# Designed miniproteins, single chains, continued (5), part 31

Each design is a single chain, and the fold is of that chain. pLDDT is the mean over its residues in the fold that is shown.

## One batch from the design tools (miniprotein)

Design m17062
Fold by ESMFold2-Fast:
Structure m17062 (fold): chain A 72 residues (1-72)
Amino acid sequence: EEAEREEALRRLEEELKELEAKLPELEASLSPEEVAGVRGAIEAARAAIERLRAGTPVREALEALQRGILAA
C-alpha cells in the first residue's frame, strides 16, 4: 500500500505540474466551458494528492479523483 501511495503521489504531482504549465495555452484555445473542466480536473488532482498525503487509501483517493474529473 505505501509503495503504491508513493507511486500515485509521484505520478499525480508530475501530471498536475505538466497540466498547470499547459493551462495558459489551453485557455487560449479552449472554450470557457472546456477551461472550467480543466480547472476542475486540476482541483480534483490537488484534492487527491492531499488525501494521499493524509493517509487515505490509494483506491479511495483515486475514486474521489475520478468523480471530481467527471463532475468537472
Scores: mean pLDDT 78

Design m17063
Fold by ESMFold2-Fast:
Structure m17063 (fold): chain A 86 residues (1-86)
Amino acid sequence: SDGEEFKLRIQALEILKLPKITRDHIPLAIDLARQAIKLGYSRAEETARRVIELGERLLSQPVIDERDLQKLDELTKELARLIVSR
C-alpha cells in the first residue's frame, strides 16, 4: 500500500542519516531489506538479498569484524538509496 511504501521511504532516509551502521542496527537493515522485497522494489531486490544474507551471518557471530560492518553499511545505504529513488 502507499502507506507502507511511505513508511519504508522514511526508514530508508533514517538509515542514510546514520554515520555508520553498528551491530545494533543490523536487525533494522535486515527489516528494511525484507520490506523492500515484500513491497516489490524490483531494482533493489538483489541488494536487499545481499543485505539479508550478510546481516544474518553477522548476527550469528559473537564478535563482528569491523570490515564486515563496513560492507553491510555500504550495502544497506545502497539499498536505502534505491528505495528513495523510486
Scores: mean pLDDT 87

Design m17064
Fold by ESMFold2-Fast:
Structure m17064 (fold): chain A 82 residues (1-82)
Amino acid sequence: SVDQLVDSVRDAARPGSTPSGQTRLDQSLQVAGQQMRQGNYSGALRTVVSTLRSLVDSGQLTEDSGQRAIRVAQRGVQQMQS
């Protein structure tokens, strides 16, 4: 489900994220969750991946946790599309 995918991405990012990074990701995941419920899977993936990369670039998320979260998002969206 959309909620399970959102929770999986959050859980993958959590170990390497700062508190402010977690807040930013939660806001992004709410937007992405709504996009997925509207059938906009490509928009949702773009939103999540862009946020995760931004958090890694700003030092608010480790590269390892960021890459894991990106892979979880990509695989989950791919499975939900077909």
Scores: mean pLDDT 85

Design m17065
Fold by ESMFold2-Fast:
Formats: sequence, structure tokens, C-alpha cells
Structure m17065 (fold): chain A 80 residues (1-80)
Amino acid sequence: SLEELLEWLKNHNADQLDEYAERLGLSREEQVQMGYLRALIAEKEGEGDKEEIERKKEEILAELDEAERKAVEEVEKQIE
């Protein structure tokens, strides 16, 4: 679940995330959720410019279909 993924990310580094995704055979929607989560983690960690992170998030959202956008909105609700 997304909650389990968030707890996992708090206890492990980003380098292990790609291995985890490959091992579980994540769907396209789950891969998009992971990409968005990485951007949100970078924002909270203060890594990089907040404006650049916001732009990157907007670029991801602009390329998503309707189902992928709903998946991303679910991520935002669970973080806030």
C-alpha cells in the first residue's frame, strides 16, 4: 500500500527504491506515484530549489492521463 511505501521510504535510502520497485513489478500508476513521492521527499529534505521541485511536479502532472493524475492526488492526500 501507499502508507507502507511511505514508512519504507522513511527507514531506507533512495538508492534502494529502484531495487524495491523492480522486485515488486510495480504498475505504471505505482511507478508514477513513486516518482512524485521522490519529488515530495526532496522538497521536505530541502534538497534543491523549491521552485524547481514545484516545476518538476507540474511537468509530471501535465504528462499524466486521468488515472495517473488520480493516483498522484491520492499520494498528496496521504502526505497531508
Scores: mean pLDDT 64

Design m17066
Fold by ESMFold2-Fast:
Structure m17066 (fold): chain A 66 residues (1-66)
Amino acid sequence: MVEEAKEELRSLVGRATATGNVITQEAVDAVIASIEAIAKREGLSEEEVAELLRRAAAVIRARVAA
């Protein structure tokens, strides 16, 4: 679900802070808002939006780990 994918992104704020990286809730919310704006403009399905959110989470996770 899209809501679950959004929650995964938001949970990365706490994880990043614990590892000494700083990812703000504001930055995560901006990423979510950007994906939602694109989805509305392009007429993306709920599945496509969830996939984009999961890809964003994976990119952030890789950056925090690097």
Scores: mean pLDDT 72

Design m17067
Fold by ESMFold2-Fast:
Structure m17067 (fold): chain A 57 residues (1-57)
Amino acid sequence: SEEDQEFAKRAVRLLESVLGRAPTVEEVTNLLVGMDPRLSREQARELATKALEELGL
């Protein structure tokens, strides 16, 4: 959903700030699963991939 996608983009920006570099798909996926336990790992990976692509990372 649009809400899930915006959440994923915020997660990317949070990780970028913490890491001082562009996060990997795996790092974003792990954060998303940790923040929303209702989200499957597969769904989180799809959201992470799309968020990174849309942000040009």
Scores: mean pLDDT 84

Design m17068
Fold by ESMFold2-Fast:
Structure m17068 (fold): chain A 90 residues (1-90)
Amino acid sequence: SVINEFHRDTLIAFLRKLGIDTNNDGFLDSTEVEKLKTLLTSPNTPLTPEQKAKLLKLADINKNGSIDSDELNALIKLLSDPSLTEVSIP
């Protein structure tokens, strides 16, 4: 599978509503990346069930109902590296 600029832009727009990407540059710095990892992998998220379901739907590229480590790493790379327009998931 491949994730691209559409996935990045859609996720960034959602994350801005959650208070992530506070500098509004369309990419995540290292602090914002750690917040995203916490939201996607931790059960102790401050998100409502609806917000968590929306985030998982946007990040779950293979539609298996969970985000695996390859998907998470690909998303982080796409969201944090402005030189990339797409990333392949192995």
Scores: mean pLDDT 69

Design m17069
Fold by ESMFold2-Fast:
Parts: structure tokens; sequence; C-alpha cells
Structure m17069 (fold): chain A 85 residues (1-85)
């Protein structure tokens, strides 16, 4: 897809290990896996907290995929509204 091509162009600037991780994450997201499930799996593999991984995944998606960025922003807005009430 055009999105995948743009991501690959940006990833070419990153170290090979980062490129591999990002491609795996994108493939899992395209297969319908949730950000939470991906974060939990990576947490078990790396020892980094699932919350930290989830935040990094959201930051990455915001940078490279406007559609997923809107999804992340909607969730943040929902949390903000719950706290304001």
Amino acid sequence: SAFRKRVEEELSKEPPEVQAQVREILERLEAGESLEAIAERLSKETGVSAETIRLHLRAFLAKYNGERYEEAMAEIEAERRRRAA
C-alpha cells in the first residue's frame, strides 16, 4: 500500500533492528491485532513495561500514519473527558 511504501522510506533512515521491529508491528496491526496485545507480547520479550511500549507505538503511528494518529488522539480525548467529569 502507499502507506507501507512511505513507512519503508522513513524506516530506511533507522538502524536495521528498529526497521525489523517496526515491520513486525505493522504486519500485526494490519492483521487486526490490537496495540495492547502487541505491547504485552513485546513486554514479555524485552522486559520493558507494556505501558512504555504502548506509548512508543502510539508515537510511531502518529508520525507515519494519519489514520492511526486520529485513532490514538480519539482515545486520549476520551480519557481527558473522563477525568474532567
Scores: mean pLDDT 64

Design m17070
Fold by ESMFold2-Fast:
Structure m17070 (fold): chain A 69 residues (1-69)
Amino acid sequence: MIAKKNKIVQEIIKKYKLSTDQATVISTLIHELEDENKVREIANTAAELVKNKKLSTNELKEYIEQLIA
């Protein structure tokens, strides 16, 4: 399960070229999710926002926390 989540996160990080800090926040928060489809959806949404330079690392963290709540 963890390995599968990490694979999805790594694919998205490479696709969107996220920073180490942003990648760490996404990876940590996504570990709370049980559903692989939600992991992929949330990670893609967060990466899109970061890619467009719309969110800081702290804002990204809050955004993902709202999505998993």
Scores: mean pLDDT 69

Design m17071
Fold by ESMFold2-Fast:
Structure m17071 (fold): chain A 80 residues (1-80)
Amino acid sequence: TCEEALTYLDLAEAAAKKGNYETALFFYNVARDGLKKCGKSDLYLKRLKELKEKAEKSGNTEIANNANDLIKLHEKMKKS
């Protein structure tokens, strides 16, 4: 449901705030389809881009690359 997708997004943000970027990426991936169906794709992309930027600043290049891959995948899915 839309509420479940938003809950997963909140869990992803909480994990990122604690520095658990791998857990954050997992929850972003889980939330992806639900947020698309709810019309919240822009919010999803914004939060995922923020994760990428934070990971880059922290020197977590692997997590930054994974976040970038999810951004690209989501943008392709957003186009119908």
Scores: mean pLDDT 74

Design m17072
Fold by ESMFold2-Fast:
Structure m17072 (fold): chain A 76 residues (1-76)
Amino acid sequence: MSPELLAQTVAESVELIKHAVDYTISKKAGDEEAALKHRIETYEASARLSALYGDKKSEAESKKLAAEAKEKLKEL
């Protein structure tokens, strides 16, 4: 709504889209490690977006998914 909030929303949305695209490319290439790393970055960007809008529930859920993905990365 403020120009600052809009600029931050756009920046975080661009990073989320970049990592989502890279996740899809890595997954199609069969690179499980790269795909999982981009998935973690997507969840972390989602958590930051939720925090910008005061959505504590979505922020916590995204952080939990990022932590779970980090544990899966240790299995590779």
Scores: mean pLDDT 85

Design m17073
Fold by ESMFold2-Fast:
Structure m17073 (fold): chain A 58 residues (1-58)
Amino acid sequence: GPESPQDLLIEQILTTRNRAQLRQIAAALGLKPDFELTDLLIALKNKSVEDLRRLEQL
């Protein structure tokens, strides 16, 4: 659908971080260090806006 608050937060997390910072987010989501970006995207889409705001602080 059109950009939701969740989609905007996910875009912010994915576009403002390097690989090492994304690994920190992935670890907080229970993903392994060799994660694919698709796995990270699916995990983020399963989070609430509140949970995504907490992850943005990492």
Scores: mean pLDDT 82

Design m17074
Fold by ESMFold2-Fast:
Structure m17074 (fold): chain A 133 residues (1-133)
Amino acid sequence: SAANRARLLALLRRLQETLRELQRLLEEIRRMVENNAPREEILDQVKRALQLVVEAGRLVGEILDLAPPEAVPLVEELAKKLGELSELLSLIYEMIRNNAPREEILEQIERALETVREAQRLVEELEARLRAL
């Protein structure tokens, strides 16, 4: 149990780092959209954000395999938030590719940023519960 708890905490720290990188990248994407950066450059950054969500999902899968039963509902909620984030980023990608209005793209980026913040809060709650066990 102590070894599993140490491994879980290490995976949560890696997930926190991945989510922080994702937040910084989304903030950069927002700035690029606001400044009318070239479409292809913005699309490349959104592809990078999608890859970070895939990595976060892989980490959540490893966490779920090791999670005690008491933590499973929080891990499942976290997985759901990453799924919502993946769908939002895919939508943002298509909106940019199809030259959707800038205001509409920015609205979806703000939704993605809020979803990342919600995922970060869930990771913090999960870490606190695991430390209490």
Scores: mean pLDDT 91

Design m17075
Fold by ESMFold2-Fast:
Structure m17075 (fold): chain A 62 residues (1-62)
Amino acid sequence: MEEVLEKAAEELAKEKGLSKEEAKKRILDGVRQGLQDPVIRAVGVADLGEEVVEAAEAILRE
């Protein structure tokens, strides 16, 4: 699960010119919002893939 999130963060960082930490924070913040709103979650799944969203949700539930 961590490897999936790490790869997604690296790809987002490269695409947007962010640091890996900033990309990871953006993914986690978006997924956290999706926990309260099914529409936001659906958008996150479409953008990142369900596996990445589920990995981020697992981390946020710690």
Scores: mean pLDDT 76

Design m17076
Fold by ESMFold2-Fast:
Order: C-alpha cells, then structure tokens, then sequence
Structure m17076 (fold): chain A 66 residues (1-66)
C-alpha cells in the first residue's frame, strides 16, 4: 500500500540520519494518525516537534504517496 511504502521510506530516512528506531516509530505513528484523522495541520506540527531537522522531508514523502 502507499502508506506502507511511505512508512518504510520514512523509517529508512530517519535511521540514516541518526534517529533511533523508537523515534522513527513515533514519526510513522504521527503519519498514520494524520492519514486516519485528516488533521494535516496538527500532523505537520507534531512532525516538527519530533523530527524538526527532517520534518519537511517526511512531509514531502507523504505528499508523493498521497
């Protein structure tokens, strides 16, 4: 599924950048919740809090898989 592909790409990106697996899992959870609720504004804000250095790249991955 597109969401599963996005989750894998996001996990690989965060791990390659030195984030922990727990942090990568948290980002994936935020992504999944954003898709379920449609709260893109809230999801974007949470991404910036958890992974500020990569939030824009994670958002771009989501945009490509939407």
Amino acid sequence: SPLAEAAREITDLLLSAGYSLDQASEVVRIVVDTYRTGDFEGGRARLREVAPELADEVWEILRRHS
Scores: mean pLDDT 81

Design m17077
Fold by ESMFold2-Fast:
Structure m17077 (fold): chain A 89 residues (1-89)
Amino acid sequence: ADTAKAREERERIIEKLIEIGELAKEDEEKAIEKFKEFLLELAREVYGLSEEELEELERELEEKFEDPEFRESLKRLVETALKIKEAKE
C-alpha cells in the first residue's frame, strides 16, 4: 500500500517537473515561480506543514532561488525530468 502510493507520488512529481521544464524553455522566471508553487504544495500535502511553516519555507525558497548554485541544481533536476519524458516517447 505505502509502496504503491509512494510510486504514484513519484510519478506526479516527475510529471510536474516535466511541465516546469517545458515552461523553462519559454520563460525561465515563470518556470521558477511554478517550481516554488509546486514545492509549497508538496510540503503542504506530503509533509503536512502548517500555514506558518509554509510561510517560512516560502521565505527560505525566495532566498535560495537568488543563489546561482541552487538555481543550477534546479536546472539539472528539471533536465533529468525532461530526459525521462523523452525516453518514454
Scores: mean pLDDT 73

Design m17078
Fold by ESMFold2-Fast:
Structure m17078 (fold): chain A 84 residues (1-84)
Amino acid sequence: KVEEALSKLSLEDRYRVLLAALRYAIDDPSLSIEAKKELVRLTLKLIEELRRAGRDDLADALQAELDRFLATAPEEVRKVVEEY
């Protein structure tokens, strides 16, 4: 499971993995809507963990990348932010 694998990584490594995943997911037609929704949920969860750890620098950078991804994403994927 992706979430379980990510939980074994440091906060900085999880930040790097999700940052790369968001960049890769922009304009990738091979990624399903469900995979994109899951990426948004995992990213929001990590942003909260980073802020609790006092890593606002990484949280802000990850939020900016998430915002760029959401700007190009279908409305169904964007609605995940409101539901989470």
Scores: mean pLDDT 80

Design m17079
Fold by ESMFold2-Fast:
Structure m17079 (fold): chain A 92 residues (1-92)
Amino acid sequence: ETEEQRKLGIEKLKELFSKVMDDIEIELKTANIKRSRKLSIEELLELVLQGAVYLYENTKEKKLVVETENQEEAEKLKKALEKLKEELKKKK
């Protein structure tokens, strides 16, 4: 996968998320788990966006619960998500 293909995939995901972000509640829950693979905040954010879009398109559920490894990860992910939502609203 090229960096350009990845960027196009992420931009499309952001556009899809912008349509569902007001209809899907995202709850970040600290589970005190350790992942077998360390994920960056960017990777976690992408997974959250994919989950929210999937939930909206394939189910009647309006709430996505995301389990974080610890409180610090939850806070960083929340800030990244809020920043993304603000950027998406400005682009409209």
Scores: mean pLDDT 75

Design m17080
Fold by ESMFold2-Fast:
Structure m17080 (fold): chain A 110 residues (1-110)
Amino acid sequence: SVEDALRQAATWLRAHLAAEPPRNDFELLAEFLKAMGIAVAQLVSEGLSEEEARRKVLEAISRLSGVPLEELSRAVRELEEAVRSGSRKLSPESVRILTKATEALLALAE
């Protein structure tokens, strides 16, 4: 289920942040992006397409964080591009949105 996938991803994220504390906001958000990837991979292993899994993960994080889906999707896309290009630059709005999403996900950790 989406709930189980997110709880697994949250538990992974909490453990990784404890073992290797992020030095700045970008490093924290890059680890959040990896945690989202873990949740997506879990749902794909359960028979969803990558597109469906990604949508369900974003919808669930939107509900948990209170961030509108379209704003969250845009911020995640900006983060993915910043990681891919090596720019490590995010708008202040995306940092705020993604930090809120990260905190909401971490609240699910066991």
Scores: mean pLDDT 89

Design m17081
Fold by ESMFold2-Fast:
Order: C-alpha cells, then sequence, then structure tokens
Structure m17081 (fold): chain A 100 residues (1-100)
C-alpha cells in the first residue's frame, strides 16, 4: 500500500542516518552498521506483516534490542544518544503515517 511504502522509506532514511552516526563514532563501525541493517530489515518486515498494535510492540522491542547490541559493541554514549534521537523521531513519524 502507499502507507506501507511511505513507512518503509522513513525506516530506510532513519537507518542511513544511524549508519552515518556509526561510521563517525562507533568503535566497530562495520559491526554497528550490521546491527542497524538487521534492525531495518526486521522493522520493514513488521510494517508488511503486522497490525498497528503488534507493530508498536515490535518497534519497542527492536529499539531496545538495537541499543543493547550497540552498547555491547562498546558504542560511545554520544553515538547512542544520537541514535536514540533518530529512533524517537522515526517512531513519531511512523505513528503519524499510520494514524491516517
Amino acid sequence: SATQEEAKKEVEEAAERMKEVAKKYAKNPEAAIKEIDEFKEKLIEAIETLDELEFQDTFGLLHVELINRLRELGTPDEAIDKIREILEELELRLQDIFAE
């Protein structure tokens, strides 16, 4: 649907922004980028397959999972904070798209 395509575009744009943060600040940029890409793929699958309530729960779980994995990779707090801001912006944008 047009709504799903718009939502996927927002996810792809947010993932690119998070990968730029990883390239600049992460101790292991390649591993951090891989975790961001896995988050992106899982979230796109959720947009295609889940209803709104299941999607919101899944977004929250994927957000926590990504932040925990980035912390395990030794990603600095400054980079974690920037990635959290991108994720919070993405969540609000997706809620706006789905509230049509």
Scores: mean pLDDT 86

Design m17082
Fold by ESMFold2-Fast:
Formats: sequence, C-alpha cells, structure tokens
Structure m17082 (fold): chain A 74 residues (1-74)
Amino acid sequence: SELDRVWEEFSRRVIELQGLIDQLTDAELAGRFSARLHELVQQALENRDDLSKLREIVEEVDRLIEEVRRQVAS
C-alpha cells in the first residue's frame, strides 16, 4: 500500500539521518539534531495512519538530512 511505502521511506530516511548525526564531532549540535529527529519519530507514530501527515514528516526528515550533511561537510 502507499502507506506502507511511505513508512519504508521514513524508516530509510531515519536510518540515514542517524548515521549522519553519528558523524558529527560537535556534541551539542549532535544533541540538537537527535532531539529534533526524536520529535519527528514521535509525530510519525502519533500519525501512523495519516498518509498526508507522514509525507510532511518525511519532507522534514529530508530537510534535516540536508542540514546535517552540510555540517558534516564543514
């Protein structure tokens, strides 16, 4: 189903983001990104059957991935 597909996308993005956060040497920055990821995971669980909300959350995770990638590249 489309819902299953979005959950698979979300799960893959979360794993990618966790791996990127683990590469950060700034503990305070890593803590802030980890806290935001935790909030997004909580929101996804609260909206597990809401396809539109899950898509929005995946977009937020993608934005976080871009932010962390910039920090890792710095």
Scores: mean pLDDT 87

Design m17083
Fold by ESMFold2-Fast:
Structure m17083 (fold): chain A 81 residues (1-81)
Amino acid sequence: RLSKEAQQLLNKFTDRALEIASKGVENKDYEGTKKQLDELKKEFIEEAKKLKSKEDQEKVIEFIDSNVQTLKEELERLERE
């Protein structure tokens, strides 16, 4: 089970990722939005490395990687439609 700090970091990441993705879809800026998601991923992975538990670090990084990949795949699907 994730620590409270890890859960808060994931919630903050999710809120920012969804805001970036939603704005990108609204503006039809798929390539710029994918770059912003990559930058967000780098920022939050560095924050995750500051977590005291190695298990929390690994789980948070995996969640970030998985969610950024999913959002990028959704953006690529929308761009093709």
Scores: mean pLDDT 85

Design m17084
Fold by ESMFold2-Fast:
Structure m17084 (fold): chain A 62 residues (1-62)
Amino acid sequence: SKEEAAKRAIEMVKNAPNVEEAKGVLLSLARRLGVEEEGEELAAKVTTKEDALAAVERLAAL
Protein backbone atom coordinates (compact mmCIF):
# COMPACT_ATOMS: atom_id res chain seq x y z
CA SER A 1 0.00 0.00 0.00
CA LYS A 2 1.00 3.67 -0.21
CA GLU A 3 1.37 3.81 3.57
CA GLU A 4 3.67 0.76 3.62
CA ALA A 5 5.80 2.16 0.77
CA ALA A 6 6.16 5.46 2.64
CA LYS A 7 7.16 3.71 5.89
CA ARG A 8 9.83 1.70 4.07
CA ALA A 9 11.12 4.84 2.35
CA ILE A 10 11.40 6.63 5.71
CA GLU A 11 13.46 3.75 7.15
CA MET A 12 15.66 3.66 4.04
CA VAL A 13 16.32 7.42 4.28
CA LYS A 14 17.21 7.06 7.99
CA ASN A 15 19.69 4.28 7.10
CA ALA A 16 21.12 6.05 4.02
CA PRO A 17 24.88 6.68 4.38
CA ASN A 18 24.65 10.10 2.69
CA VAL A 19 22.20 12.64 1.29
CA GLU A 20 22.60 11.47 -2.33
CA GLU A 21 21.35 7.98 -1.43
CA ALA A 22 18.52 9.55 0.59
CA LYS A 23 17.53 11.55 -2.53
CA GLY A 24 17.58 8.28 -4.49
CA VAL A 25 15.06 6.77 -2.07
CA LEU A 26 12.82 9.84 -2.42
CA LEU A 27 12.91 9.68 -6.24
CA SER A 28 12.23 5.92 -6.22
CA LEU A 29 9.16 6.47 -4.02
CA ALA A 30 7.95 9.30 -6.29
CA ARG A 31 8.19 7.00 -9.34
CA ARG A 32 6.34 4.23 -7.50
CA LEU A 33 3.53 6.64 -6.50
CA GLY A 34 3.29 8.17 -10.02
CA VAL A 35 4.38 11.65 -8.88
CA GLU A 36 7.84 11.87 -10.47
CA GLU A 37 7.67 15.62 -11.24
CA GLU A 38 6.72 16.47 -7.65
CA GLY A 39 9.48 14.14 -6.44
CA GLU A 40 12.11 15.85 -8.60
CA GLU A 41 11.00 19.29 -7.39
CA LEU A 42 11.30 18.15 -3.76
CA ALA A 43 14.65 16.41 -4.38
CA ALA A 44 16.11 19.64 -5.84
CA LYS A 45 15.51 21.30 -2.43
CA VAL A 46 17.03 18.44 -0.36
CA THR A 47 20.40 19.24 1.21
CA THR A 48 20.13 17.09 4.37
CA LYS A 49 18.64 13.73 5.34
CA GLU A 50 16.07 15.67 7.42
CA ASP A 51 14.95 17.43 4.20
CA ALA A 52 14.60 14.02 2.54
CA LEU A 53 12.42 12.71 5.41
CA ALA A 54 10.12 15.74 5.13
CA ALA A 55 9.94 15.26 1.35
CA VAL A 56 8.93 11.59 1.74
CA GLU A 57 6.13 12.65 4.10
CA ARG A 58 4.90 15.22 1.54
CA LEU A 59 4.84 12.63 -1.25
CA ALA A 60 2.94 10.20 1.00
CA ALA A 61 0.32 12.92 1.65
CA LEU A 62 -0.41 13.27 -2.09
Scores: mean pLDDT 82

Design m17085
Fold by ESMFold2-Fast:
Structure m17085 (fold): chain A 65 residues (1-65)
Amino acid sequence: SELDELREELDKLVEEAVNSGNPQLMSLAKQAYLRFIDSLNLPEDKMIEELRELLEWLKEKLKEL
């Protein structure tokens, strides 16, 4: 499902950032993961919307580094 695909994409980006050893990337990964945890109490449709916005935000921040 879309939710599973978004979760897998987030997990992959977070793992790549953590494994980079770059402190800025690791900090962004931590921020992204905390936002994801906050979304877990939302209904599925709202969680999907939040995950899309989170992934867009994270990808934009990664381009700035």
Scores: mean pLDDT 81

Design m17086
Fold by ESMFold2-Fast:
Structure m17086 (fold): chain A 82 residues (1-82)
Amino acid sequence: VLEEIEKALKELKQIDYEVRSAEAYYGAMEAVNPELAEKARKFYDEVKAQAEKRKSEVTKRLNDAISKLLEELLQRIQDLLD
């Protein structure tokens, strides 16, 4: 469970890194070549859309893992009481 949570958190960090890299590229293109900035903007929008889909999948896995961990903790507390 902890390994699944750690892996999911690493995936989320990687996705955020990719989005920020695309944002930086778009910003750089605006400064250097406004004609290419439009193409870079479309790329950034695509990276964001893809990131949202990937984050949704990773977040679902993370929430499922956390829910199972909470259920295990609640069961152990219940067992401790009786």
Scores: mean pLDDT 82

Design m17087
Fold by ESMFold2-Fast:
Structure m17087 (fold): chain A 85 residues (1-85)
Amino acid sequence: GLQKTLEAIKKLSEEEKKKLLEELEKIKEEALKNLEEESTEENVEQAKAYLAEQGITLPEDASPLEVLKKAIELSYKQHKELIEK
């Protein structure tokens, strides 16, 4: 019946959700590990634009690594909240 089908879909959705969360954690960890290599001027400017668009302003003297780390952490939080819905 429909009820049994909905329960099966929910179980599959929870398993896929777990896989997506594990992949998101891996992406975050790899991004944080590679911060020094990712600290190009273009990446820093894109990160600053993203943070500003999200209503976050950093000090003018913030290091490239601080800007990138903040953007990665914010992106991770937003994507995690979307997956956990």
Scores: mean pLDDT 75

Design m17088
Fold by ESMFold2-Fast:
Structure m17088 (fold): chain A 71 residues (1-71)
Amino acid sequence: MLEEAKRLLEEGEKLYKEGKEKIKEGVATKDIKLINEGIGKVIRGIGLAFEAKLLAEKAGDKELVEKAESI
């Protein structure tokens, strides 16, 4: 369970970061498609981080809960 929560958090952080960068790039280049791709990644990243938080709470891992909340 903790390994699963950590994996979901790492995936979520990666997607969130990639999504934010795509949005910034799309805004700078006026690329609506890139902005939409970035938004999709941000939403998915937040969802995975929230799932990781719930799993970490069930496992009693306060550090992982706090880390997931920081996204």
Scores: mean pLDDT 82

Design m17089
Fold by ESMFold2-Fast:
Structure m17089 (fold): chain A 97 residues (1-97)
Amino acid sequence: EKEKKIEELKKKIEEIEKKIEELKKNEDKYTTPEELSKMIAELLELSTLKSLLEEALKDESITAEDLEKILESVERGDGSFLLALVFSKKNLEEFEK
């Protein structure tokens, strides 16, 4: 079960990485401060999401249930929920173990 979720997570990381590269390639198309600000916000969300997914992939304490919630979060593009989930689990393991 967990191995299957890890493979799905790896595929999602690759998808996010491609989207980040696409945004960077289109950087020259964002000429107004408003457009650039929006692009930067999206880039930051995707970069944060990728980083959190990579951390989750390396964290052996993360459960299959946590991986399912992470995958759902990725489908939504919601990095803030993923950040809260990953760090909440990690901090509990670190300080309350």
Scores: mean pLDDT 69

Design m17090
Fold by ESMFold2-Fast:
Structure m17090 (fold): chain A 73 residues (1-73)
Amino acid sequence: SEPFRPLTPEERAQLEKAVELIKEGDKLFDTDPEKALKLYEEAMEIALSTPDTVESAVVLLRAAVGYVIAKKK
């Protein structure tokens, strides 16, 4: 309900997991786009479950871009 607040260590760890999922998706993008798509979806779910911060917005945008491009393959 509040516009923005600092991330807790647990929320930061969740976003770090989302970043790792994006990196794994990027590695699989050319060889297994279907698996890459699922990894980007999971990263987006994590970002959407964290508070609205610049960090979560960047993760969400990166995962969404990967998702859109992977889906077109």
Scores: mean pLDDT 80

Design m17091
Fold by ESMFold2-Fast:
Order: structure tokens, then sequence, then C-alpha cells
Structure m17091 (fold): chain A 92 residues (1-92)
């Protein structure tokens, strides 16, 4: 379970970095990256894998919503987000 959450977080970090490169609003992208980093820190300190997986799933869905709002269509980001969602769901 922990390994699945760790992989989901790695994928979310990569997706957030890609979002920062593609977005016209870097403030939102920076905020999202900081949330991913915060979750990575909590992952190192917390034993509640289910709560961490739920937070990762929420971040993945929020990133997808931000892409939709901006009209960003990027197959690489979509693949990263979808895989992060799958891993987070499986980790519960």
Amino acid sequence: ARALVERALDLLREAAKQYLKLTSNPTKAIGLLLRVIGLEIDFRRSTDVRALAERALRLARELRKLMEIEGINDSNMESLISEAERLALQAR
C-alpha cells in the first residue's frame, strides 16, 4: 500500500511540474506543487496510508479540473494523472 501511494505522489509531482510549464497562471501551479510537496512530507511522517491515498486522489482530480478550466489538452499529463488516480484508489 505505501509503495502505491509513493508512486502516485511521484506521478502527481511530475504532472504538477508539466502543468507549471503549460499554464498561463503560475501562481495556481506553484500552489498545487506546494500541496504535493506537503503531502510527500506527510507521507514520510504518517502511518495512515488510506488518508494519504484519499489526499493524493483529491489532488489528482483537482489538477484535472484545473487543466479543463484552462483548456489544456496534453496526453502526457492525462496519462500521469490517470495513473496516479489508479494507484491512489488501489492503495485504499
Scores: mean pLDDT 83

Design m17092
Fold by ESMFold2-Fast:
Structure m17092 (fold): chain A 64 residues (1-64)
Amino acid sequence: SMQSDGTIAASAVHDAPDVETAKAYLEKLVEEGLISEEAAKAVIEGLDRGGLAGGLAAALQLAR
């Protein structure tokens, strides 16, 4: 479910030093089948609007 994807995405954003690295981590998670493209898109939109904090907030919304 989307809850698992949100937790995985939140960890990736937390571990990333910058937005570009966070996006690369999310793309790799989609490639590995660990998160959905929909989850990655939502988190990337968060990153684009609010940087690492925005991405983390979007991922935590998916974890609920």
Scores: mean pLDDT 82

Design m17093
Fold by ESMFold2-Fast:
Structure m17093 (fold): chain A 99 residues (1-99)
Amino acid sequence: DNIVEAFEKAVKILTEVAEEMGVNFSVKLSIDSKKGTATLSIELEIGGEKVLEGTWTTKVDKDTPDLEKSVEVKKESLPATSENGQKIRDLIIEIDEKL
């Protein structure tokens, strides 16, 4: 299930980045069996500023109606030349492409 893999990868990458950059983050995975949906939510703060708030919802049942994505990224707040900033951008792109 791509959303479980996305959750695991997000936890791994954001934990590694937080050790180096003093980043605060939250990663949540919620499964709603009544709706047949799974939701991945990521919040990221750098230097006390929220730079990412992303929510991705996907079907765990193929008969569930089409779901919307809601992602806000302040890309300008992420260091463009930083290896860790690039890892965060690549992670968000990968999640958005898979979900």
Scores: mean pLDDT 68

Design m17094
Fold by ESMFold2-Fast:
Structure m17094 (fold): chain A 86 residues (1-86)
Amino acid sequence: SHAEAVARTLELIRADPERASVNSVAEAMAAAGYSEAEIETAVDVVLAIFYLTEVEGLSVEEALARVSTLSEEEIRKLVEEYRKRI
């Protein structure tokens, strides 16, 4: 599910924030048997975290907390904003 993909992705980033990347998270989710749509959600979560930390200046902990409260649409809006700047 979308919610499960978000929760698992946040867990992966929290475990190793310095090494978390789109590729590492997508690979981990694929290896765990998540669907293509759930992997796409995981990528969006990573990009939303990058936007909040790199553009908005939040700490990783603050960004993880913020993304955990956002809807699928709100996460996609952060991804669109990040792609415009990077």
Scores: mean pLDDT 85

Design m17095
Fold by ESMFold2-Fast:
Structure m17095 (fold): chain A 80 residues (1-80)
Amino acid sequence: SLADALKQAAERAKERHPELIELKDGYAIVKGEEGLRAFLEEMRELHLTAFDPENPLGGVMVLESLGLLERKKGYYILKY
């Protein structure tokens, strides 16, 4: 499912960049634009090619429209 893919991408991003991703029960905190790029890179590695880490705005807009990403000041909340 998309939720499983988002969770896997967040977990992989945390392993590679532990300071940029905070894992919580049922969601993740993605810190800054660097954290967002790290997360989107893992989404691309899962062959979810709609999410380009070099152009993150498209991926942000899609996930926000689905209610799966919430933008805050300096961080994002990823829901899965």
Scores: mean pLDDT 81

Design m17096
Fold by ESMFold2-Fast:
Formats: C-alpha cells, structure tokens, sequence
Structure m17096 (fold): chain A 79 residues (1-79)
C-alpha cells in the first residue's frame, strides 16, 4: 500500500540520517588521529579510513538501489 511504502521510505531516511551522523563522528575522530604527532595514531587513521571508504561505497550502492525500487513501486501504484 501507499501508506506502507511511505513508512518504509521514512524508515530508510531515518537510517540514512543516523548513518551519516555516525560516519561524520568517525571522520572527526580520524581527523584528530591524523593531526597527532604520533606515527602510530596516523597509521591507525589510515587503516580506519580505508575500511570506512569500503563501507561508504557499499551503503551508497545499497541506498541507491532501495530508492530506485521505492520510486518504481510508487509509479506503479500511481499509474
């Protein structure tokens, strides 16, 4: 139903916002580690950043596919 699609879209938007906030916090921590004079802290920043890049790519692809499917369902019900 249209109500169920709207509820699903709202849940996806909330999860996206929560994920974005968490990623921003992690990026802030990476920046702090990278600014450190300690080489071990900078190496840790590099490792976390690499993992974060992979996770971000996966999340972007997943969210794009979900948005496309929701849009297709909305058009099918509206037509």
Amino acid sequence: SAEEIAALQAKMEKLQAQTEAALARIRGRIAELRASPDPSARQKADRIEAVLADVQAYLEEYLQRMQEEIAALKEKLAG
Scores: mean pLDDT 82

